# Ledger of designs, part 31: designed miniproteins, single chains, continued (4)

Each design is a single chain, and the fold is of that chain. pLDDT is the mean over its residues in the fold that is shown.

## One batch from the design tools (miniprotein)

Design m13049
Fold by ESMFold2-Fast:
Structure m13049 (fold): chain A 58 residues (1-58)
Amino acid sequence: SSKREQLKQDRQDVTFELFRRGEFDAANDVTTQVTKLIENGDLDKAQQLIDDARAALA
């Protein structure tokens, strides 16, 4: 779905920012967890995890 493509883009943006800040473990965790949620069709949970990661970066 279009939401899956948006979540993949948002995942990439968040993990890029985490890598830029040296938060390598967090970047790997977000990548793994969001990928699993997208593959399982839990798109709302994937979005929530991305949003939480963005909030933690602020």
Scores: mean pLDDT 85

Design m13050
Fold by ESMFold2-Fast:
Structure m13050 (fold): chain A 92 residues (1-92)
Amino acid sequence: GAVAERLAAALRAGDADGAAGLVAEVAIEAGMPSREAYELGRRLAEAVLRGDREEALRLVDELIEQAERSGNERAKREAEEIRRAVEEVLAE
């Protein structure tokens, strides 16, 4: 999906700000306040770029849980796309 492709591209390019923004948009759709959404996105992007698999997957799980609690089907789909992109980049 478009979110997974854009996130994987940003992460592979080392674009932490771009990656953080994409994650934050999904978190906001999932009902997370903007400040918390951008902090989650920043922490996730930095964890992936450091190769910190444990921290990255923990943050992805937080995003997925937030999307599930929101009941927003688009946010749930996009959070799963984020998980896929993060797992693919970390497997490299």
Scores: mean pLDDT 89

Design m13051
Fold by ESMFold2-Fast:
Structure m13051 (fold): chain A 85 residues (1-85)
Amino acid sequence: SIAEELLRRAIELLDEGIAKSKDEAVRKTLQTARNVLRSALEQKRSPESLFSVYDDLITALLMQKHPEMRQVGRELERLAEEARR
């Protein structure tokens, strides 16, 4: 499904963010985010549930003070916009 493809692409983006970051707090936050998305995929959830988990993650990242976390949140928003086209 489009939702599953979006989550798989998001996990790749999070893994890239983890590899590039020099900030331990950022790496830990992105690792937690990646694990949440991976768990959602493994649980065979509905597309609506997968989109809900994804949207909650974007909101959580965009609410952070940390510029890198907000930047990752914006990149995840862009992936969702592209997937809906």
Scores: mean pLDDT 86

Design m13052
Fold by ESMFold2-Fast:
Structure m13052 (fold): chain A 82 residues (1-82)
Amino acid sequence: MEMAEEQLRQMIADFAGTKAYLESNDVPLETLKRLEEHLEGLRPLLDAVMAQSDDEALREQVRAAYEELLAFVRRKIAEREA
């Protein structure tokens, strides 16, 4: 569906923008932990929207953007707790 693909493109932009913001700004540990919880809770919604698209390349891109942001947040949490 056209709406699902538009939503996936917006999600890619949002994930990339959030990562870029976190790379450029010092964010409190509590904010990073809340973001990790939010991203983990977002996974079922992401999977549901992806299931509505036949665009394999777009699905790969949104999954990659999501996993990259989640890994980045988790790395930053680990660095702040060390």
Scores: mean pLDDT 83

Design m13053
Fold by ESMFold2-Fast:
Structure m13053 (fold): chain A 105 residues (1-105)
Amino acid sequence: MEQKKAMQEALEKFKKYAEEDLKDLPQSVKDAFEEGRRLGLAIRSARQAQVAVLEALQSPYGGEKIAGMILGALEAEKVEVLEALLRWVDPDSFLGKLLKEALAG
């Protein structure tokens, strides 16, 4: 139960980041983030998350795609996917701290 609340709080923080910080970025960056979000919503397993991250890292705006995947996985409440994504983010970054908060519940 606490896990679901932690994920909802992390989701609210990330949505605020997306609304405030992404709106002034180039369309290509916004498109990469939205592509990542759709992938995060579609990913069903840790293995699929790992493959998606490795492909994102080889593409333009890989960091923004990974950020989008985290948002999508939070929206879908996918603990296994979020745990897999945490391995590919700097634990001291905003996203790393957000993932730790989401998974700590």
Scores: mean pLDDT 78

Design m13054
Fold by ESMFold2-Fast:
Order: structure tokens, then C-alpha cells, then sequence
Structure m13054 (fold): chain A 113 residues (1-113)
């Protein structure tokens, strides 16, 4: 299983954006999915490579990757108070043997004010 370490988040203003950075010990690292756990405990999908999320939500979530560094960045834009919660970034990549591996980072807290 791929170890994924996340950073970013924090307190951000409404209408602003937040970037969550996920690092993994893999080549060609890319975002497999993004989910949020709301303060009430509900898990909500925000975008995924195979996800059937609402297209309006997909427009607010962008991803980028640096395959040489094993790093992916997820930016959530047009934040509202409803976007407050703990965010999880799932990453896929290729290990040293050329095998597809995946993992999910530790939750990153985002508070929108």
C-alpha cells in the first residue's frame, strides 16, 4: 500500500481557494480521488478519475502532479462555509517494480470563514 502524506488546508476566506499537497513514494503519481468528511460525519466525493460527481462540483476541484517528485496538488476554488471539513486525497502511482499502487493521505482540515 502506498504511503501518502498530505499538507495544506487551514482557515481560508469564503470565495477563496485552498491547495492540498499530497506526497507519495511513487513515480507518475496522480490524483485518484478527493473526498470530504463534513463536520456532521458525512462523506462527500468532490472529484475522481472514475467518479460520477456533479459536474458543477468538478469545476471547483483541479489537480496537478509532478511525476518525478511523487507529488500531487489538489486545489478547491470558490469556497463556501459548506466546504468546511476534513479532506482526503487518494493517490495512484507506479512503484519501483513498475506496479500500480495506491493510497489515501491523512485528513487535512479546512475551515472556511
Amino acid sequence: MLKVTTSGGGTVPAGGSVTITAKADAKEAGVAGVSRIAPNGERIGLGAAGGGVDPRLQGRVTGSSDPEKGEVKVTLSDLTAEDTGTYYVSVVGIDKEGKLVGGTGQGTEVTVV
Scores: mean pLDDT 71

Design m13055
Fold by ESMFold2-Fast:
Structure m13055 (fold): chain A 75 residues (1-75)
Amino acid sequence: MEELRKAIEEAVKEAPEELQEAMRVIGDHVLRDPRDLLGAAREAMERTGASREQVQEAVDFLEKKVEEALLEYLR
């Protein structure tokens, strides 16, 4: 839980400024329900007004950064 939260916070800091708000909403949703990524994307669109394309970019960026961070624990 804490490692995932830290990875999400770090990903938001590294994200393009225009994606940071959507990514924060996605991250908060995933921390509450990690199995509902589609719901997280919908919540981001509704709360931030981001386009579907921007939310998709935010999801892709977050997933990539979180996977990279978590892979360090497999060695």
Scores: mean pLDDT 76

Design m13056
Fold by ESMFold2-Fast:
Structure m13056 (fold): chain A 95 residues (1-95)
Amino acid sequence: DLSSLPKEEARKKAREILLDESASLLEKLEAANYLLSLEDLPVEDLELILEFGEKNKDLDAVKHLGIKAAKKILEVEAPEELKKKAEEFLKENGE
């Protein structure tokens, strides 16, 4: 349970879950939702959520998380290549 951990430990654990190929889709969905609830989420974590959304966009809940991450990437200071990737994801998914 990520919410029972200190904020920094919970963030690191959520990132580990998103990077873990053996983690279930539900665990990754919960990890991404937790990270997106943070006000000060690093751009690197937003990129992980966007990639999760791109790989699983056939699932509306996961696609929605990817859309949220993409919108946040465009609002923060991020590399141009990542901003282009976010814009393309939004365009392909009707945003």
Scores: mean pLDDT 82

Design m13057
Fold by ESMFold2-Fast:
Structure m13057 (fold): chain A 95 residues (1-95)
Amino acid sequence: SAEEKAKELAKLVKEELEKKGVEAEVLATADESKFEELKKEAERLMKETGKPVLALVVDEEGNVVNAYLAAPEEIKEELLEKAIEALREAKKKLE
């Protein structure tokens, strides 16, 4: 199912980020209507843990259709580059 693909992608992205030295939480949903809620959860979780949080919306094929990164501003640009690479590698494993 789309939700199962979202959860698997989140797990794979977290593993790829860890390989790049980034300890991050990854949240994913197949329901685009939940994205605003997921962004708020990501910001809250980042403030509570101090860890970056990546929020993803995926379609039924496992394609990322929306993404949000909650991170401290000073490292956000570097983390965004690593997140894009992690997503690319995770997508290869999901396909």
Scores: mean pLDDT 83

Design m13058
Fold by ESMFold2-Fast:
Structure m13058 (fold): chain A 105 residues (1-105)
Amino acid sequence: MSKEEAKAVAIALYTAALYLEDNPNVSKEELRKIVEKALDYVAEKLGIELTPEQREAVINTVLALYEASNGNPLALRIAADTLARHYGLDVEEVRKLAEEVYKKL
């Protein structure tokens, strides 16, 4: 995974966590749509162009963590923080970007 791909995944995980905090009992299908919108915003505003295969991998990663955690937003936040630190990303910048994405959904 590139640093740019990791940034997109981390932002998507944080955005999904924010959505889950406000929308408990969201369906997997609804969460998929939210992640897709988040990735569209990331492409438009940050210029992080993912291939269709990379995009689907990001979506599947978020949904897999959602299922494994039984919809626990804290698990998604921890995953995002861990990924951001592993790739040397600014965690606070990633969080701020995810908040901007969530507000524009």
Scores: mean pLDDT 84

Design m13059
Fold by ESMFold2-Fast:
Structure m13059 (fold): chain A 91 residues (1-91)
Amino acid sequence: SGREEAREAARGAAEAAEHAARNAGNVSSGTGAAISGIGAYTQGYLSGDEEGERAGEEAAHGGLLAMKGAAEGDEEKAREGAEEARRGAEL
């Protein structure tokens, strides 16, 4: 069902965010977390899964912060963004 797909996407976003948190300062890891979060948000929105939509939105936002921090050489900002994505993506 669409809700099962949304939940799977949210789990994928959480895994990507955990990877980004362990690899703070890495632009590719932050980008992966952002993309996974956007995917989870989209799947949640399309399936009417408000929790999945929220988890995806939080993961996307945190992932974008992690990517931006890494691109700017700000490892602290990258780590904070990745941790935000990880916490937000938890269901």
Scores: mean pLDDT 82

Design m13060
Fold by ESMFold2-Fast:
Structure m13060 (fold): chain A 88 residues (1-88)
Amino acid sequence: SLEELLAKLDPETQKRVEQMRKAIDLLEKEGADPEIIEKARQYLEEFVKAAANGDEKKARRYYQKASLLLAEATRNIVRKKIEELKKQ
């Protein structure tokens, strides 16, 4: 399972995955696009699988893809909240 693979990773990498999961959950609660949320979760899962297999190049690639999606989703939510404030 993905959780069994995650448990085999070094503690620093485990913490990064947990923080990214929390960020994804927070963005979902704040109204992020469901397709972006799904893709971010998929990239994080691929990162865990690659890291567990020692594929450093693939792991770095998926971590970067997940991070960029989260950054984009965060910017979109912040922009939307600012637009809502301007209507008050």
Scores: mean pLDDT 86

Design m13061
Fold by ESMFold2-Fast:
Structure m13061 (fold): chain A 60 residues (1-60)
Amino acid sequence: SALAERAGRGAAAGGVAGGRAAAHELIKQWSDPEGAREAGRAGAEGDAERGARLATKALG
């Protein structure tokens, strides 16, 4: 979804703080918390590209 992609971008722009916010948003909105968590964790680690990629893969 566009939300998962935006969450990954947020991590890149906001660094660690942005990554945590992105992770929270994904976990909150998805019914599969494990997949969402992994994508969010990658973003929180400052690896926004990986976070976005994982989120996109999980969705499509």
Scores: mean pLDDT 58

Design m13062
Fold by ESMFold2-Fast:
Structure m13062 (fold): chain A 97 residues (1-97)
Amino acid sequence: SMAAEEAAKAAEEAGKSGDGEKMVEASKIGGEGAKKLGEEGKGSTGSAAAGVFGVGTSTSVILGARAKGEEGKEALEKAKEGAKENAKIAKEAAKAT
């Protein structure tokens, strides 16, 4: 979804700024969006979007976790969920072929 892609972009920008609070919050929103996108998207478009989204979210979570330690843990859990949904989309796309 466009919202999920925008969230991932915001998370990446927050990561570049070095603001740990923004990184944690944006990564959390991004992770939630990735999970939802994974559940809804079963086509090639969904797989591609989830892939791009997952990369941005993972990068921002790592930066946020490093900056805030304990606060980053919640964002990390959301990113893990997003990664699982991304893998699910990829698997569904492969099966559809």
Scores: mean pLDDT 53

Design m13063
Fold by ESMFold2-Fast:
Structure m13063 (fold): chain A 64 residues (1-64)
Amino acid sequence: MSGAQRALEQLERLTEHLLADPNVSEEQKKEVLRLLERAKEHPDDLEVQLEGIHEINDLLLKAG
């Protein structure tokens, strides 16, 4: 797989983990889903995938 495909898979796994976490707010879950949707629209763009991962990590930092 390309780097972009692996990054998208990582983003999908992070999203699944967060959606299953009862400590993550509904607002945060909606933001994560929006970021994943954007990433899925650009599956071959590594920069977009990495931006998505970064934004999700920022959301987790704000939640902690």
Scores: mean pLDDT 77

Design m13064
Fold by ESMFold2-Fast:
Structure m13064 (fold): chain A 56 residues (1-56)
Amino acid sequence: MMLDIKEEIAVLSGRSVADIEKVVLLKTEGQSQVYLVTYKDGTKQEIRVPSGGLTY
């Protein structure tokens, strides 16, 4: 099943959803969406999410 975007990012980054301050879509690359994630500790990370989200 697909997760909410913050939950998908939390799974991909190994962090809690509660640690995510902001998520911004930067661009779409082929079958993937690239997000800029800002964490509450001030860290920023680019995360690539497959189009259609994570499927288990």
Scores: mean pLDDT 72

Design m13065
Fold by ESMFold2-Fast:
Structure m13065 (fold): chain A 62 residues (1-62)
Amino acid sequence: LDWEALDAEVPPLLYHALGATLYKQGKKEEALDTFERALEVARQAGNEEMAKLIEEDIEKVK
């Protein structure tokens, strides 16, 4: 099990899931902030595909 590789990918997915939940609850501003945090983590990890997906979600929320 590669813990470092999991840490690089898991945090963006967790923040994305949290942002989606906040958006469903009507907490649009909190959802946007959470998606932006997910985007930062994805970019730090060099995960361009995840970053693009999160950018699409930010555009849908704002």
Scores: mean pLDDT 73

Design m13066
Fold by ESMFold2-Fast:
Structure m13066 (fold): chain A 94 residues (1-94)
Amino acid sequence: SLEEILEELRRLRDEALANRDDPELLLGLFQRAVELYLEALRLAGASEEEIKRVEAGAQKMLEEMRATPDPAEQGRLALLALSLIVQEVEELLA
């Protein structure tokens, strides 16, 4: 359900906030959050075109994070993106 996906996303965000100095972990948590966000969009009845647009956007963000030479900045970008995904799914339930 959307509520279960949001609960899992909030748990991922809490884990990310507890591990702000681990960019490898933060990048992995962001990737998991993207998977959950795409599932949430499907459950909410989003079009295939909207889902592909979101997936493409997430891929570009991941590429930018991986291209970031500062590991601390990479981790901050991943945490920011994860937090934005949580907010987007919260809006699907509002």
Scores: mean pLDDT 88

Design m13067
Fold by ESMFold2-Fast:
Structure m13067 (fold): chain A 79 residues (1-79)
Amino acid sequence: MSSLVKETVEAGEKAAREAEEAGYLELAKRIRDAVEQVKRAAEDLKNATTAEAAQQAFDALMEAGRETAKAVKEAEEAI
């Protein structure tokens, strides 16, 4: 996994835990769902055997990463 993907996953998992402990269960679930999308897209990118598959996985990874970062920031502002 790239350092950026690993950092995003770790930040997301930390934010989800903190949101859950603070009682923001719905926000915690949204962050966890976004982190799972990042993990899935990263795995798809790693296993891509064509340029087209790699591009699709990369686009999905960037989108999931953006959603995770947004949710993490929202959690930091709420807690």
Scores: mean pLDDT 81

Design m13068
Fold by ESMFold2-Fast:
Structure m13068 (fold): chain A 72 residues (1-72)
Amino acid sequence: MALSPEEIDELVEKLKTERNREEVIKIGRQLLANADQLPDIVVVYTSAVLSAARSIEGAKELPPSNAPPLSK
């Protein structure tokens, strides 16, 4: 069954911002399980992120983003 647009948006946003490797893999697998119901660009993006996360075997967390908040 297709995910709702809100669920897809939330999963994609979590996939972009999540640093926990287990959560990233979980989200990626959820999106790929519904790949036939997603745009090709989302499938490609999710596959790339999942492959990157899986290549960091033995780590629970992905490298943190070096993106500081507004400095002021």
Scores: mean pLDDT 67

Design m13069
Fold by ESMFold2-Fast:
Structure m13069 (fold): chain A 71 residues (1-71)
Amino acid sequence: ASPEQLAEMRRLGREMRELLARLAGDPERYAKAQAIVDEAERRAARAWVLGDYDGAIAALREGLAQVRELE
């Protein structure tokens, strides 16, 4: 993976964690957000193992967009 791809994945991961922290006071929204994050991370990890770094980033971006809808 390129340095840019690694930086983007770290940024997306940080943003997901920050959104989850903001949702911690709402158990239903938090549970939905956690499920989205878990699925996005699972898809990203699978793509990463296959060398599909752009696919890993896309999976995290899709997950982040879905979590943002819960705000």
Scores: mean pLDDT 85

Design m13070
Fold by ESMFold2-Fast:
Structure m13070 (fold): chain A 95 residues (1-95)
Amino acid sequence: MEGEAIVEEERRRAEEEGITDRREHHRRLLEALARAAGLDVAEVRALVEAGDAAAVEETVRAAAERLLAAAGVELTPEVQAEIDAFARAVADAIR
């Protein structure tokens, strides 16, 4: 629920700012997720700018785990697999 709300809010902000580049939109989305999870946004930005897809994947995974834990969701193997798939999709999108 909260992750979907963050995605929609970032999409709205990107449209308001005239951002049409898909990579820029994904970068802003990753920064918004990092902020929500209490991660260092400057470090996340540096990883995206460096093109380190593996580090971006790990950062998204950590952010998703923190958001789900805050929502009271147990990190089962099934939930972890969904987090892994989402993190990989985000990392692939910024390549």
Scores: mean pLDDT 67

Design m13071
Fold by ESMFold2-Fast:
Structure m13071 (fold): chain A 73 residues (1-73)
Amino acid sequence: SEAEKLLEEFRKVMEQLREAIKNKAPLDEIRELFLKASEIYKKLVTNPEVSDEEIERVRAELEKLQAEIDKLE
């Protein structure tokens, strides 16, 4: 389903983002990955197949990474 594809894409982008932060990748790359994850999240929120629990989990993960990125400025 579209929801399954979006969740898989979200997971992959989040893994790339976490790795980029850990490896101190260029800030532009980190920000680009975060924007990609945020766009997937917006699509997940509007998808009726995605549970409220799943939406809450991915939102919390994005908020945590946003805080980490904000500290890297």
Scores: mean pLDDT 84

Design m13072
Fold by ESMFold2-Fast:
Structure m13072 (fold): chain A 55 residues (1-55)
Amino acid sequence: IEKGIEEAAKKAGKDVSQVAAVEVVPVDDTKVRVTVLFADENGNPVATETVVVDK
């Protein structure tokens, strides 16, 4: 799932160090949906991105 987090960060234009929360939900036998919440240095939410990646 690290690749899903990296893809979400790239898509959001954010650094992986800004990841505040990650939700992983199975889509089927081979794929998962990764939803990543990004926050600034003060903990304020600044972006949310969802990507579907292989398990």
Scores: mean pLDDT 78

Design m13073
Fold by ESMFold2-Fast:
Structure m13073 (fold): chain A 86 residues (1-86)
Amino acid sequence: KETKIRIIEDGLSLLIKTLREKAETSEDSEKYKEAAELVEKALEAVKNEDLKSAIEYLEKALSLLDPDSPQAIALKNIIEGLKELE
């Protein structure tokens, strides 16, 4: 479980960096900023072993993104991984 949580934390950290970069370069900067903030809250929840809150924050972030985007696909995969950790 600890190793899987670390992989998820690393994935969330990379996603935050990508969303922040999109916020700086995209015309849709406010949407990407809000998504990055939600993923940051999810990362904090994962570190506190609050997987339920982490999933809720990530699902909210996913709702802000284009479902066909690479960022949305990455979020969906992370959410599924968290649900498997029980």
Scores: mean pLDDT 81

Design m13074
Fold by ESMFold2-Fast:
Structure m13074 (fold): chain A 105 residues (1-105)
Amino acid sequence: SSAKQKEGQALADQVRQDIVRRVNQAVSDGLSAGASDEDIQKRLQDVEEEGKKLGKKSPYLGKGVQQGLEAAKQQLDAVKYTSDSLNKIGDEVDKKIQEEKEKLQ
C-alpha cells in the first residue's frame, strides 16, 4: 500500500512538470511564430484537453495536472493568456477526482 502511494506521488510530480513544460512551449512557440492571442489560446486548449484526459486515469495523475495548471497559471497571469480557461479545466478535474475518491472508499 505505501509503495503504491509513493509511486502515485512520483507520477503526479512528473505530470506536473510535463504540463508546465507544455504550457511554456505552447506560449513560446506561438510568440516565436508571431501568433495572435487567439492562436495561443487555441494551443493552450490542446494542452487543457490532454490534461483532462490524463487526469481521468487516476487521482494521482489528476493531482499532477492540477498542480501543473496552477504553476502554469502564475506564468500566464504575467503574460495575460487564457488563465480563465486553465482555471476551468482545473476545477473540472478536481471535481471528478473527488467524486472518484468517494466511490473508491
Scores: mean pLDDT 71

Design m13075
Fold by ESMFold2-Fast:
Structure m13075 (fold): chain A 67 residues (1-67)
Amino acid sequence: SMAAKLAEAERIAEEAEREAVRAVLQGDYDTAIAILEKAAEELRELDPELAERLRRGVENIRALKAQ
């Protein structure tokens, strides 16, 4: 069902965000960016709104890395 697919999309996004936070805390910004970009691509067709949220996360980490 669509509801089950959206629930799975949210699970993927939340897991990617947790892993990305762990990488950021270790100073590994490139790994954090890669995790979020991979998840955003996986969710691009399934949940475009979640994919955009993850891409926003990538932008935030890139800005942090540039400091």
Scores: mean pLDDT 88

Design m13076
Fold by ESMFold2-Fast:
Structure m13076 (fold): chain A 74 residues (1-74)
Amino acid sequence: MEEEKERIREELEEMKERNMTVYGLNEERARVVAVTALRLRVIGEAIDYELEHHDPEAALEKMKRRVELIREVE
């Protein structure tokens, strides 16, 4: 769990930094965009998982867990 949280923090920080340096967003906007993009990616990953494995319960469980970790990190 802590290792997964650290990975999410690293992903958010990388996305934020890229948004600031490449797209010229200020820190606040860059972070909001990063969090939104990561949340959308988690939803997309759950859809892809269900399409591949036909296991909606597992897909939902993975999505809920990742969304909760993102919420705890932000």
Scores: mean pLDDT 78

Design m13077
Fold by ESMFold2-Fast:
Structure m13077 (fold): chain A 57 residues (1-57)
Amino acid sequence: YTREQITAFVRSLPVPEEKVEELTERLMEAARANPEEAKDPMWLLRQAQRLVRELLA
């Protein structure tokens, strides 16, 4: 995934604009740490949902 693809994906989620950059960086970091799992779009979606839940607690 490119940074632009991850940013577009994060923007499709119900997250505040001011958090888009932070969530994009966190999700990209998770994908780099888990390159095989990151090939699964469902894994990426679950990671993004977890990060959103942590943000909105």
Scores: mean pLDDT 77

Design m13078
Fold by ESMFold2-Fast:
Structure m13078 (fold): chain A 108 residues (1-108)
Amino acid sequence: MEEVVRLLAELLGIPEETAREILEASTPETREALRRGAPTMASASEEDRARLTFTAAGMLAAGNLLTGDYEGAELALEVALKAAEKIEVSESEKEGIARIQAAIEAAR
């Protein structure tokens, strides 16, 4: 767990405490997927890391919305948006982000 928290904090550019909150709010399935993917993320190029960070944070935001953790969803979404600044995102991906943003706003 702590290794995954540190890796997420480093890759997402967020405090370890924020990374821990996001992980604690996530489903066991999401946490296991992140733990299994962590070595691949650690060895990736900066651009690939940003793409992986965007995907992982987007999945965390969606998962947290489904479990009713709107605060965790908002934090994960902010991380995904910052990662998106470093990569080329498709129109479909932009639409997905907009839907997550709208869902968070509607849920509070």
Scores: mean pLDDT 71

Design m13079
Fold by ESMFold2-Fast:
Structure m13079 (fold): chain A 96 residues (1-96)
Amino acid sequence: MIKAKVTVKLDDGTEIIVEVIGDPESGEITVKATLIKHTEEKTEVEEYPEKKIKLEGPPTEADLVKEADKAARELLKKQEGSKIESYDVEVEEVEE
């Protein structure tokens, strides 16, 4: 399987983390998004429901990065007024 992770840090301290796993045998991509907000009193973590996408063939690294970026951009649009401080992309192969 292939895993892609997109981490977006915003100027207000908010972090958007999107993890995407592609299964080459099933052609299925699983997208999981997490929003982390830092307040003066605590860190709040909001996990979004997993989204499953079926491709016509085995997922590629480019397919995973594209879906991770798309999910991160959708969450970013909901954070009106915040600017991106950093955008990081990690891709790894996991044994299974």
Scores: mean pLDDT 78

Design m13080
Fold by ESMFold2-Fast:
Structure m13080 (fold): chain A 68 residues (1-68)
Amino acid sequence: EEKEKLLKEAEDHLTKAKIAQYNSGYYRAKAKADPENAAEYQSLADGYDKLAQEHIDKANKLLEEAKK
């Protein structure tokens, strides 16, 4: 049960990381398509990249904890 809980929490974090990666890519594309607002879109994309990495790091820690 504990192991199952850790795996589920890790999966939730991986899902959130995927969503953040999608949003980062979306705003990177927006920055290229709209040069007048590029700086704002790049800032948003950078924020999502950091959020994605935080979720990946959390997921990896939980997956490691699930190994016994």
Scores: mean pLDDT 86

Design m13081
Fold by ESMFold2-Fast:
Structure m13081 (fold): chain A 65 residues (1-65)
Amino acid sequence: MAESFREMARAVARISGSSPEAEELILRAVDLFQEGRYKEGYELMEEAARIEGNAALEEFYRARR
């Protein structure tokens, strides 16, 4: 299951043209979600969205932490 989530996260990052820094944050957030640490996971997703300049996505993740 963790493997499938990591594969999905990599595919999304690739499609979105994410930087290596944003991709690492997304993968770490997936690990945190698997651990049930949703607040910390959403904080990393917010940071990744900020690095990519996606204000709508940053707000989406901020609202969920």
Scores: mean pLDDT 72

Design m13082
Fold by ESMFold2-Fast:
Structure m13082 (fold): chain A 76 residues (1-76)
Amino acid sequence: DDALVEEVLKKIDEATERIKSLAPEDKEAILAIAGELSEYLQSHAEEIQALPEEKQKQVQEAVARLQEVLAEKLPE
């Protein structure tokens, strides 16, 4: 489903850009955005796992970019 892939990628990219625009001291806002995206992805997990391997890789790469930004903003 191309529409699902496009929507999922758009949601991940939008969340990533929103987090990039926030200061590290806005931890509550950053965590809220990440949490909202996580809930969205979990609600579509079965549909995403049913996607062709190539499209699953696209989603995984988008998630990896988000995780890199989160690690930069919220280092431990």
Scores: mean pLDDT 81

Design m13083
Fold by ESMFold2-Fast:
Parts: sequence; C-alpha cells; structure tokens
Structure m13083 (fold): chain A 99 residues (1-99)
Amino acid sequence: SGIENAIETGLKLIKEGKIEEAFERARADLEGLGLSPERVALYVEAQRLAIEGMKALYEGNYKEAARKFREAAEILAEAGDEEGAAALRELAEIAEKLA
C-alpha cells in the first residue's frame, strides 16, 4: 500500500505538468541571469530527458522511464542542482517499482 500510494502521487505530479513547468521556469531564470551556455545546455538536456521519461511512463515503458529520469538526475547533479536531481531519482524509483 505504501508503494501504491507513492506511485499514485508521482503520476499525479506528472499529470499536473508540475515537473515540466518547473524545468521551464528554471531554464528561463538561468537564461535571464546570463549563466554560461554550457550550464543552460545542461538544464535543457535534463528537461528533454525528463519529458521523454514522462512519455515512457504514460506508455507503460517503466524501465525506459526510470532510465531517462536517472539520466536527467545525473545531469542536474552535474549542474549543481542536487534538489532537482533528488526529485528525479525519486521518480525513477517509482517507475522501477512499476516495472
């Protein structure tokens, strides 16, 4: 039941588009601050992978979803966003439990 509740919560957050909206806002803020093109590129790549992970999750491809979320988390950690990385790792764990 604890696993089932975590899965429902994760899917609800994805369905509400909160993760996609959060990435869009973070990217816009980073661009506005005049950060290096390299750091902006890391956030853009992480956003792309997270969106692909969400699509895989909705298609029932849970192993691919987990992989994409983990890849996105590694990139956010490289960019120094440990909180964002932790959130994506949590989504990967939810996807792995569904597989």
Scores: mean pLDDT 73

